Designed miniproteins, single chains, continued (3). Designs and how they scored, part 27

Each design is a single chain, and the fold is of that chain. pLDDT is the mean over its residues in the fold that is shown.

## One batch from the design tools (miniprotein)

Design m8912
Fold by ESMFold2-Fast:
Structure m8912 (fold): chain A 74 residues (1-74)
Amino acid sequence: MKTFTFTATADGTLVISGAKFDIEKNGKKIKNFTGEVPIKAGDKLTITELDEGKPFAMVLEVPTADGPLVVGAA
């Protein structure tokens, strides 16, 4: 299973589509999730893929002075 862990340094939004994930935000668990997760600076997130082999998109959008930093996986 794919697992992603990160700590936010700025406010932003994590957008998930195509598959379901278990999301842990600051120790609080949200199971079988697909959609948008609001992120605040200092938030710790762990995201675990539940649907192994299923196509998905995950986009992290973080505002910066030079425009939003976007990173995604498919």
Scores: mean pLDDT 69

Design m8913
Fold by ESMFold2-Fast:
Structure m8913 (fold): chain A 82 residues (1-82)
Amino acid sequence: SLIDKIYEINVKKASEAERYAFLLLAKDPNLPEEEIVKYLIEKFGLTEEEARRIVTQARVLLDAYPELRPKILEEYEKNYPE
């Protein structure tokens, strides 16, 4: 499907930091940019500029394809079942 292709290219093949930003936004689409930027800097050692670019790109993609949100959550739960 189109959503599977978009997930593979933009999420699955993305950096660990980019995938983390997608996961945070998939869990809470209203999470403030500043909080996600802070998490990316603390967890991955990114610059503020790099972190903001990642968050902005993730938001744009999820706004364009909201069906990616449940796909990201399902793939995360499938790979890390507890």
Scores: mean pLDDT 83

Design m8914
Fold by ESMFold2-Fast:
Structure m8914 (fold): chain A 79 residues (1-79)
Amino acid sequence: SSEEEKKIEKLKKTPKEKLEEALMKEFGLSKEQAKRLLLMVGYDPERIVKAIKINPEDPVAGAIELAVEELEEAVLKVT
């Protein structure tokens, strides 16, 4: 767990232009997976961190889960 936390901290300190490479290096994502993850979370470091925490083995799946949770939260607040 501390190893994952260290990788997440490193991402928070990474410039936007290097986030794709950082995701590939630290999490073993393909360039396409890293690109998709970044687009799905809008290059938001906090959302990147949340997606990785939800599913560290497949952060793209984690980003989908996060989007569903955010949508459910929004619907509950409006109804």
Scores: mean pLDDT 76

Design m8915
Fold by ESMFold2-Fast:
Structure m8915 (fold): chain A 62 residues (1-62)
Amino acid sequence: MVEFVEVEVTLPKGTSEEEARRKAAELAEKRTGLRVADVGLVSKEEEGDKVKYTFLVALLPR
């Protein structure tokens, strides 16, 4: 069964989407103990000198 978790990552402005994806994947694995299958971008919001990324992470069952 595939599980999904929503992950929010706030990073400095100018950080690449790929870097944000890596951080979201790491955070999802740490929170769930499951392996990441895919990371989809839901939203990208600029907050002054920072960017807030919201990802929907697909997880592999164990």
Scores: mean pLDDT 80

Design m8916
Fold by ESMFold2-Fast:
Structure m8916 (fold): chain A 99 residues (1-99)
Amino acid sequence: MKEVLEKKEELFKKDPELGKAIELAEEAGRLVGEAERLAQQGDPTAREALDRVEAETTPLAEQAEKILDSDPSNPENRKKALELVTQVLETAIRILREA
């Protein structure tokens, strides 16, 4: 854990936007994993929360993918895709925490 925190701080110093996205991805992954486990056990609230995440985040994720597919070597496209991915992660965390 200490080494992971030090690596996150290093990423924030080199690329603050990427560091933030990685931190959000870890939190979103944890919450999605918990919700998936509960949904597999028959929890309808967890299933509804996951369905809402998919519905609200899919358009943003598809937009990010299209931007990267058009020119993955373009730094501006990478930045725009990262901003969209960050919005996806923040939206997922919000929905799953409200459930």
Scores: mean pLDDT 76

Design m8917
Fold by ESMFold2-Fast:
Structure m8917 (fold): chain A 100 residues (1-100)
Amino acid sequence: DPAAEVGRKREEARETVEELSFPNDPIRSGIELLAVLALLSREEIEELLNSEVTPELVEELAKRALEAIENDPRLTPETKKAMKEDIEKAVESLLKLLNK
C-alpha cells in the first residue's frame, strides 16, 4: 500500500528529526521541516544535519518535499496547498538567513 509506505517513511523521518533537533536554531528548524516533508531516511537526515546548509541544498530539499506532497495519496488538495505554502515560506526564510 503506497499510502502506508509514505506514512511510515514520514513517521521515521519525524522521529529522527525529534532525536536530533535544536529548537532554538531557525536554520536547523527549517531544514528539519523540509527533511520530514521530503521523506528523508535516518541516514540522509544525519548526513544533512552535519552538512553545510547552502541555498542549493535548501532548493533541493524543497523540490523533494514538494514532490513527496504532490504524490501523497492520503492528502486532500486543500492540505497539499497548505503544506506547499508552508514549504515556500520556509524556503524564503532560510534563503534570507543564508544570504546575509
Scores: mean pLDDT 76

Design m8918
Fold by ESMFold2-Fast:
Structure m8918 (fold): chain A 61 residues (1-61)
Amino acid sequence: SSNKVQLEAAALAARRGDTQLAIQNVQNSNISQDTKDRIIALLQAGRYDEAVRLLRQQIDE
């Protein structure tokens, strides 16, 4: 799905430390706003591993 592609792109960007691209892909996804806000906060804090884990949880749902 387009949602899965956006979340996978966000995870890839996060693994590379590309915070801006990761946030853009999260914002364009269809996950809940609460989950988006949590992931964006992790990305802005440089907590990339935690952001990637949460993104992977959303992909596996």
Scores: mean pLDDT 86

Design m8919
Fold by ESMFold2-Fast:
Structure m8919 (fold): chain A 93 residues (1-93)
Amino acid sequence: MKSKELLLKFLEDVLRVAEEAKQGKITKEEMISRINEIADKYIEELKKLGDEWAAEQVKSFREKIIELIEKYSPEDVYNFLKEVLEQLKKALE
């Protein structure tokens, strides 16, 4: 299912950005900026597929991730995202 693949790719792209932040390669501000760009890309692709529900999930998840970035360490955010990705992969198998 193409929407499920896009949701998985969205989380994988966000996790890569979180890993860079965890390694001290980017700032929290750069992390937020990149995540917004990634989310906007996948929201547009999901809307083009007619999957408004999945697009709304990406919007809600982006808002939650940004809140977590502002409140928690990059390592905690990375660990949270990694767990979410693993749970999604299991749900799709």
Scores: mean pLDDT 84

Design m8920
Fold by ESMFold2-Fast:
Structure m8920 (fold): chain A 75 residues (1-75)
Amino acid sequence: ERVFSAREETIRRAVLKGVKEVLENLPADSPLEKDAEISQAFAELYQEMLREGLEEEEIERRVKELVEELLEKFK
C-alpha cells in the first residue's frame, strides 16, 4: 500500500530532484554547512507544499524557484 497520496508522491519526487540538482550544480569546494542549509530549505518547502495542496505544475515551479534561489545564494 501507499502511505502517500499521488500529490504527496509528486511533491516528494520534485523535492528530491531539486535537492540533487542544487548539490550537483554547486562548486565542489562548498562547505558542509551549505549542504545542511539546502536540505533544510527543501524540507521546509516540502512541508509548505503538503499543506497548500498544489497542482503538479505549481509544485514543479516552486521547486525550480528554490533551486534557482539556492544556486544564486551559494555562488
Scores: mean pLDDT 73

Design m8921
Fold by ESMFold2-Fast:
Structure m8921 (fold): chain A 73 residues (1-73)
Amino acid sequence: AAERAKAIAAEARAAGVPDAAVADQILAALELAAKHPDPAVREETAALARAVADALDLTPEQRAAIEAAVERA
């Protein structure tokens, strides 16, 4: 998860995607994962979301939103 998260953050920055936009994509992915029938997909998405959030320069509010979404997934 951590290695994949670093790759995602690096690719987004190389493409000029701001960290806030990556955070929004993480939130959308967590909402989709919460509706997935496979618990392994939900757990993997939650772990990846936290790892990507740790690799990004996010505000406390953005981090809190991701943590809340992880708890819902």
Scores: mean pLDDT 75

Design m8922
Fold by ESMFold2-Fast:
Structure m8922 (fold): chain A 96 residues (1-96)
Amino acid sequence: SMSELHKLLKEINKKLDKLEVLLQQARDAVKAGDWETASKLVREAEKLLREIKGLLDEAKKVLTSDTAREYTMLLARYIALAGEVLLLKRQLERAR
């Protein structure tokens, strides 16, 4: 239903906002030299990325013309944040 699609898009948006907060906390931990906290936050971010991808895949199956723009914007945010997680993960691997 349309209400289910709107619910999915809202949940994706909420999870992307949480992911941005986690990544900022991870960056702050890196700057502080707290590698243990940074590693934990990156693992939490990776889990959240997998959850977001699953929801994006479900939304894609039931997408309408009216929701295509919002979906595309959420997908773009997801791709950008996935790149940031990868960069932080590589930085942490080099610091060990």
Scores: mean pLDDT 88

Design m8923
Fold by ESMFold2-Fast:
Structure m8923 (fold): chain A 84 residues (1-84)
Amino acid sequence: DERVERVLEELRELVREASKRDPSITEEDVERAVEHVRELIEKFGSVEPVELMVEGDRAVLEGDDKRAEELYDKAREIGLESLA
């Protein structure tokens, strides 16, 4: 699914961007995060919660904490609904 691969690539880019601000984040951590999220998408059967989380992470990197909180809340709500 091209949408899944796009979201995972955006996640990889964001985690790599975050690693520039936090040197404790390694290249191994970046790849582990992407692999973990791929497994979550497969388990939940939906990319939407992850897509919102990635957008939230981008908002955090841009300094927009309010937008990030809104996006994370939506992702959590949709993710939990999918697990019901």
Scores: mean pLDDT 74

Design m8924
Fold by ESMFold2-Fast:
Structure m8924 (fold): chain A 113 residues (1-113)
Amino acid sequence: SREEILALLDETRKKVDELYDQLLAEMAGDPAARARLEELRKRFNEVYDRLKAVVDGPLDEFLAAVTELLQVADEIYRVAEATGNPRAVEIARQIQTVVSDTARRILDLKLAE
């Protein structure tokens, strides 16, 4: 249902925000990586808000928003990996896992109708 998808998205955003705060703290000594991660955080929030807006929308718009969210999570991981910082990579992997799990669950809910 719409309410179940929105509840999962809200839970996911809280988890990602907590992990992202840890990721940015880990990258305090790398201004270039930190700046790129801040840009990706803004992009994540924009895509997240769009996904929330299309929860009851056409399947193609919903799938496009979910795909963009997964792409942003992958890009966050790639930025962390490029730094060579193992802790940053592990935090980014956790973000990717949370987003991927949420994508699967909300797609199952959307397709059940």
Scores: mean pLDDT 89

Design m8925
Fold by ESMFold2-Fast:
Structure m8925 (fold): chain A 97 residues (1-97)
Amino acid sequence: MAELRKKLQELDIKAVAYTIRAVGLELEAEMLKDTDPEKAAGYYKQAAEDFENASKLYEESAELRKDVDPEGAERDHKLAETYRNKAEELKKKAESL
């Protein structure tokens, strides 16, 4: 249990770090999309990769939680789906620029 808690905390910290960076990159891309579309496309692609990495970490957390914290596992599954969908959305934005 103690080792599981430590691993879950490490996964959460990494996932949050990816989401913070991704949000910053998405904001930068939105600010540049009309003035520098090539640079904006680059930032959208980087943000998408970071959201994909966050999604994978939440999926790993959900799997580890499923037998000991089913509510936490369901929450992590929803976060993983949300960030995966966000990544696909940003990839499409990058392709449209």
Scores: mean pLDDT 88

Design m8926
Fold by ESMFold2-Fast:
Structure m8926 (fold): chain A 68 residues (1-68)
Amino acid sequence: DEDLARWRRLSVDDLAVLLIILLSDPRTRERAQEILGELLREDPRAAEAVAVLLKIPELRDLVLQAME
């Protein structure tokens, strides 16, 4: 998956910014949650990006859904 491969190459800060943008848009939200779920299973760096996202109330529930 090209999107997943690109996300794996981002810094923690860049990954957090990208996730904020994609989760905020209903058109990209479902795909962003899918990729985030995969990253959380495979990349320990993703947990650091998620910690940033959980501080944003509007995104918290979307992030928790991706985690389970």
Scores: mean pLDDT 75

Design m8927
Fold by ESMFold2-Fast:
Formats: structure tokens, C-alpha cells, sequence
Structure m8927 (fold): chain A 51 residues (1-51)
């Protein structure tokens, strides 16, 4: 069971990364949290909002 979950997680992360790079904001947040880069994402969004 744990082994199957690990494989699913890896595939899910790949999908999240692709979706995040495509501009899916929810996927960007989920991927950033998982990678520990949430702070970087927040700064990017703040700079984008400065329009």
C-alpha cells in the first residue's frame, strides 16, 4: 500500500508541475507547498499584482 502511494505521489507531482507551469494557480500553490517554495511563489504573485 505504501509503495503504491509513493508511485502515485510521484506521478501526481509531475502533473502538478506541468499544470503549475501552464498557469494553473491552484496547482502552482500545491506544488510550491510540496517543494517548500511557497514563499517564492507568493513573491512572484505579489510582483505580478503590482501592475
Amino acid sequence: KEEEIEEIRKKTRENLKKRAESGDTVARFAYAVDEGKLDELIKELEEKAKK
Scores: mean pLDDT 72

Design m8928
Fold by ESMFold2-Fast:
Structure m8928 (fold): chain A 58 residues (1-58)
Amino acid sequence: SSKMKQQIDEVVKQTQQQIAALQAYAAAHPDMDPLSVVNEQLRIVGDGTDKIIAIRQA
């Protein structure tokens, strides 16, 4: 449905924005553990994926 596509597009946009914000934060904090940055990025992608699955199941 058009509603489903709109909801998926919004989740993708929000996920991309969160990743960009994380990358900007990491660049401003060079002493951060790189593994922590990778783990947070995986969490963001996982959350986005779960939301898309939920939308497709509705």
Scores: mean pLDDT 88

Design m8929
Fold by ESMFold2-Fast:
Structure m8929 (fold): chain A 63 residues (1-63)
Amino acid sequence: LEELLRQAAALAEQLGNDELAETFRQMLRYSPTFSDEEKEALTELAQRKVAELQAQLAARAAA
């Protein structure tokens, strides 16, 4: 989860979405307070978000 949140924050920042990047950084900071159930749900969400943001960045670079 922590690595995925770091990746999501970095990708959001590269896309110019500073608010989204800050949200992921805050989630990373508070990640130790989450339950195992919350961490599993967030891991799936973060994986999808990282893939989405990577695709957006790649599409911009290819254009």
Scores: mean pLDDT 79

Design m8930
Fold by ESMFold2-Fast:
Structure m8930 (fold): chain A 75 residues (1-75)
Amino acid sequence: LSDKQKELSSKAESYFLQRRFVDAAKYYIELGKLLEEEGDTDGALAAYRLAISYAKRGGDTKLAEEAEKRLKELE
């Protein structure tokens, strides 16, 4: 695991635990992008699914749509 991957994952989890769902979703999108760059398609799909869920829970429909578009491109 890269140091950057660990940093993004840790920040996403921290915001989720604080119930800051939109912030958590933003970091899961960044994690998904990094995993795509590293060729980890399964990891990227998982990160984008979490981003969609948390963006919707936080009420940010635009952020959810961004993550959904990225997810669809990997299917």
Scores: mean pLDDT 84

Design m8931
Fold by ESMFold2-Fast:
Structure m8931 (fold): chain A 89 residues (1-89)
Amino acid sequence: SVQEAFDEKYLKRVKEFLDKIKEDIEGAVKYWKNNPLVKEEQVKRYLEKTLEFLKDLKDYFSKYNTPADKEILKRIDELIKFVEELLKK
């Protein structure tokens, strides 16, 4: 159906956006950890703010209960877990 085709394209684009967020987080953390002038507290603050943003994003998508939104929420939960694991160091 037209709706199913729209939901698949929407899901793909949102997944690509979330994958880019993960890559940006990994790149930023790697860059900062390899820079001796960057304080650990600065990296921690960035990760804490990123976690807050991801939780806000989760709240936004949780208002919609389609199969596409459920898959998006799963991807956001995986990103939240990824950032939480980085904060444990």
Scores: mean pLDDT 79

Design m8932
Fold by ESMFold2-Fast:
Structure m8932 (fold): chain A 63 residues (1-63)
Amino acid sequence: MGEILKRALEAAVELVREEGVEAVTLARIARRAGVSPAAVSRALKERGLTLEQLKEYAERLAA
């Protein structure tokens, strides 16, 4: 997994654990991961992933 995508997933898992899945937005992921929202969006597209799919993975890992 690319470094930005790994950080984005880790940030999303933390957000799910702290605030629930509805708190997982591109801006919040980017802020927590220390990257731009554009960088997160590009990393997701590069892997053929949507934000909704990232949220799904984060929920499974947070459980």
Scores: mean pLDDT 82

Design m8933
Fold by ESMFold2-Fast:
Structure m8933 (fold): chain A 73 residues (1-73)
Amino acid sequence: ALTPLQQKILAFLQANYPTGKTAAEIAAALGTSAATVSAALDSLAAQGLIAKSASGKYVLGPALSAAIVAAAA
């Protein structure tokens, strides 16, 4: 199950797709600390729901990104 914070993070990343966001940018948008967001991001990444880009930004995970790309193609 997802926590309310994890759900907000996923909704934020979905709204900003395909743009990646850093933990600091997500924390600023949600009004919380980067440390709190980083812990939630680690949990989401472990579930395969998000991925870290080469630039250190977090995006929707490969399965979710592939689904969006397939829908748009």
Scores: mean pLDDT 73

Design m8934
Fold by ESMFold2-Fast:
Structure m8934 (fold): chain A 85 residues (1-85)
Amino acid sequence: MANVRANIGQIRDIARRHVSDDVYARLNGLLAQAYAAFVRRDYDGAIAHINDFIATVQRDVSDQNARDQMISLANQTIAQIRSAQ
């Protein structure tokens, strides 16, 4: 649990520095939904919300380095959720 929370925290920190407040609110909402699903042991739902986060980052984040870092951490988070099964 702690590793998934830590990764989500790092993604939030990157997003806050590199995107507008409106984009940040949408990204943070998706991460909050993913974490809530993970805590409920709804691992498929958690992965689905992280995939929605990745799609939103690809569409709405213009900074390539920030986009690549957030997608990398999101994929690491999916791997951690899968290992928690």
Scores: mean pLDDT 85

Design m8935
Fold by ESMFold2-Fast:
Structure m8935 (fold): chain A 74 residues (1-74)
Amino acid sequence: MSKIMRIVIAKMRLIAAGAEVLVLKRNPDAPESVAEETIRLLEEVEAEFKRLEDPNYDKYKKKIEEMKEEIQKL
């Protein structure tokens, strides 16, 4: 798989994680395990962007940290 395709897939996974955060914000009674799985997904996506040496890695890392903070405030 090309590096470009791997970057596209990582971005799609980040979008999916963002949708999961939105679901958690709309469902405050969701089990804690769902929030923990979403945090794990965000950490895996961050690791992939770092591995790909994406020039926007710091921007994605900041966005991921903001999403993790939003989950922790629930």
Scores: mean pLDDT 80

Design m8936
Fold by ESMFold2-Fast:
Structure m8936 (fold): chain A 75 residues (1-75)
Amino acid sequence: SKEHDERILEILRLLETDPERAVRLTEEFARVADEEQLAVAHIALAVELATTENEAAKEAARRGLDILSEALAAK
């Protein structure tokens, strides 16, 4: 799960610097992650949505949360 932990951290970094790439990486992550990894990523994105003041990052976090929620529902 180290690779998945690193992917989650990269998504979080990119939410502030490259929101569109963050969404693309979230889609890629959702295709390969297990239920536990999806749940961790969902919590991480929810925290970023609650704490960031960057409107583009908030929108990307919301899109990422939708992607992760759909992936979790499919398990």
Scores: mean pLDDT 85

Design m8937
Fold by ESMFold2-Fast:
Structure m8937 (fold): chain A 111 residues (1-111)
Amino acid sequence: SYLDEILEAGELMIKGLLKKDKELVLKGAKRMGQAYEDAVKNGDTKSARLGLEISEGLFLIVGGVYKIAGDEKLAEAFFAVAEGIREGLRSGKPLEGLLKGAEKAMEILKE
């Protein structure tokens, strides 16, 4: 399922953000964008879009949890990924939006 592929990629990005692992975050972003493109190519644009909208919501929820916990930097990193997904959906360039969000998140988490 393309939804399962998108959600699995989202799990890699979450894991990468929590570990401050740039390569893992970028791997997840690329996998999510590729799964979206594959779904669209196979005529499943609705599932592709839904997967990214669910992923945006999950990043906002996790970011909100860290904001409440007082980890403002980690919260902003999660919100940066959510914004990248949102921008990608609006522009019709989800891979570009995901990579932009991932890079911004890792810049925020820079030691």
Scores: mean pLDDT 89

Design m8938
Fold by ESMFold2-Fast:
Structure m8938 (fold): chain A 82 residues (1-82)
Amino acid sequence: SNEERALELARRGAEAAAAGDYEKAVELFTEAVRLQPDNYRLLGALAVAAYKAGDEELAREYLRRAAAIDPSADVEAWLAFV
């Protein structure tokens, strides 16, 4: 399913980020977001990975998309990274 594939990609993205490979994390989280475009946690993870990779514009874009889905719950936590 798209949900299971997105979870697999998110796990690989998290592993890449833990290894300091933020460019690979961005690639994997981008694929996960394509499968689940309204998953605000995946959008937040992509934003953080993009920021760590040095792509502040991409980070802000995905943080804005995450905030548009859930403007209250977790946005303050993600703002700590951008």
Scores: mean pLDDT 80

Design m8939
Fold by ESMFold2-Fast:
Structure m8939 (fold): chain A 87 residues (1-87)
Amino acid sequence: SNLEKYKEKLEKAKDGTELLLIFYDFLKSLGLVGENDTPVEAIENINERVPDEEIKKLLEELKKESDFKKIKEILKKIMEKVLELTS
């Protein structure tokens, strides 16, 4: 997968909808999306599909974060960890 490509797309994203769709496309590129998953459901189900305590922790941090720049950094960390565990 093109991890650097998705990180660059996240950095350039202007709003939460763009972040959501970019992250969804990343998960879809790895086959980590269920047939009937919405983008939100695909993200919520990451820790079920890729069981890892750090991913779980990052998802909980994501739920509490309101700073757009910090949200991007959390998403990048989740992407890195998902790719590490699925490669």
Scores: mean pLDDT 83

Design m8940
Fold by ESMFold2-Fast:
Structure m8940 (fold): chain A 90 residues (1-90)
Amino acid sequence: KGAEIFAAAPPRHQAAAEALVEILKENGGKEIELDEALEKARERLEKRGLPLSASELMEGLKVAVEAGFVELSEKDGKLVVKISEEGLKY
């Protein structure tokens, strides 16, 4: 299910989704504000020679959420992202 959604995504969107999962794992599985997570993913991919637009990063987030690897929630009127149990195992 989730792995199939991820595998069907365009390579650049897969790269964004993977970077988001990596960032969240390195944060000890704790939630991060969406803007901070996207910026960290952008910087990581740029350093790997894959600069992504904000739109491509958002598509990667969508892939990660639809695949069940990350969860979006709201705290104090801010969007936060957290890695799911499925994302931790992937």
Scores: mean pLDDT 83

Design m8941
Fold by ESMFold2-Fast:
Structure m8941 (fold): chain A 66 residues (1-66)
Amino acid sequence: MEGEKKSLRSYAELKARIDGEKARTEIEQLKKENPNITDEQAEKLFQQKVEEIRKRYEKEAEEASN
């Protein structure tokens, strides 16, 4: 099993993955509402959302360890 510090990182990664799946659904909804958005632009927006989610949970994991 993973150590306690690594457990917090794994939890953040798991949460980021779950929210990443929600972000994909949001991008699909955005494409339906804005048909002018290209698939490439939608992918870029998705990647940006995933990065923001990951950074947020990384910060939460660091704060939780204090």
Scores: mean pLDDT 72

Design m8942
Fold by ESMFold2-Fast:
Structure m8942 (fold): chain A 105 residues (1-105)
Amino acid sequence: MGEKLLEAAREGNLEEAEKLVKEVPVDPLAKDKEGKTALDLAEETGNEAFILRIKYLLEKYKELNKPLPVIVDEEGNTPLHLAVRNENYLVALKIIKVSIEVAEK
């Protein structure tokens, strides 16, 4: 499950990522091996609309105060890191939104 979600995020497969993240939610605050969060990577893109959307969703997640699992590749990238690194912004936003919805239940 986790490896398939990493692949879906890297490839930009929105339908598969949405399906898989419902079963394996992603901690949107997790850091990669360089100590960077997905928000740090988003800020490096310069895409202001995407950055604002991520910031909004992360504030909602912080208010829940519920731990979520951390699934990473060999570089410490979560599915969310891979989506942002591959410019799959819609997949990145969907992963955060669905992970928050799972955490609220």
Scores: mean pLDDT 82

Design m8943
Fold by ESMFold2-Fast:
Structure m8943 (fold): chain A 64 residues (1-64)
Amino acid sequence: MELEKAKEAIKKFLELPSVGMTEEEKKLVMEKILEVAKKENALKDLIELIEENIENIKKVEEKK
């Protein structure tokens, strides 16, 4: 259940436009979620989704 809640939270966070958060803050949150997901042996799909989002944030940083 906790992993399912984490997945839903991540999905909502990814779908939400930057609401009061900088891209750098978003990246830090995603990195923390990735650490928790790895510790909890989360599904590979979830871990990959988090990693892809971190990469997207890095690309935005490069284009700014």
Scores: mean pLDDT 66

Design m8944
Fold by ESMFold2-Fast:
Structure m8944 (fold): chain A 65 residues (1-65)
Amino acid sequence: SAELEEALRAGLAGLGRVLGYSEEEVERMKAQLLAGSSVTLLAAGRELAEMGEVEEARRIRELAL
């Protein structure tokens, strides 16, 4: 969904500012996560929450479940 894509982009962009990811790398990671299973999305959401992207992680969890 567009909401899930936006939540993933926002969370990964926030992480990218800390870890030095480019916008192209963020978009590639988003595409790979969306092509995966709900388990992969939930694991990504957990990692984003641990990195401080709590609100984006919550949106991903709600949309993946």
Scores: mean pLDDT 71

Design m8945
Fold by ESMFold2-Fast:
Structure m8945 (fold): chain A 118 residues (1-118)
Amino acid sequence: SDEFLAKAREYFRKAAELAGDPRILELGEKGIDYAAAGNYSKSASLMTAAGLLLVALQVERGLTPDLRRAQEYFLLGNAYVLASQGDLDQAIETLERVYKKYGSEDAKKALEKIKKLK
């Protein structure tokens, strides 16, 4: 869904801004482009790379409030990429983990929307 990929881009932008690392957005946008092209394997690899950058930043800086929120937004973006691919089970699993870990209202709303598609 174009709407899901647009939401993913917004979340990756917010994650990159909060983390202070533009590579998170660069990798996120490339992942969106591959997902839109149907190359789900390359999309997943880029999402993994962006997630590992956030882990490295947490090791360097500790889990600051901004990094915690960047992790939340990144995972929300990844869930929307998965949902755009029709991988609803992995999208739901990701959103349930985000809701449990961060108390994310955005994750709760996304869960309600994506569960209706299953």
Scores: mean pLDDT 89

Design m8946
Fold by ESMFold2-Fast:
Structure m8946 (fold): chain A 88 residues (1-88)
Amino acid sequence: SEPPSVVLDVPRLPRMDDDTSEELRRQIYIGLVDVLYELGLLSEEERKELIKKLRSSDEKERQEAYERILRINGEHQRRRAEEALREQ
């Protein structure tokens, strides 16, 4: 039987707490970069460069991207937590 003509090629974005594989974790970081860009925490150029580094075959480049993304996300999450606590 032939495959259906309508298919969605949208990659599954796993949850942030999903540790099933390193490749899935990389996809989480790519999604996180997009979110940080939408929040205005990254420029378009920085977003493009970070995604390129995440997809690099060089482990050092990927590690540098991971660390930068985690640092920016951690700062943002901390600020949001502080705001939520003040609203209580």
Scores: mean pLDDT 70

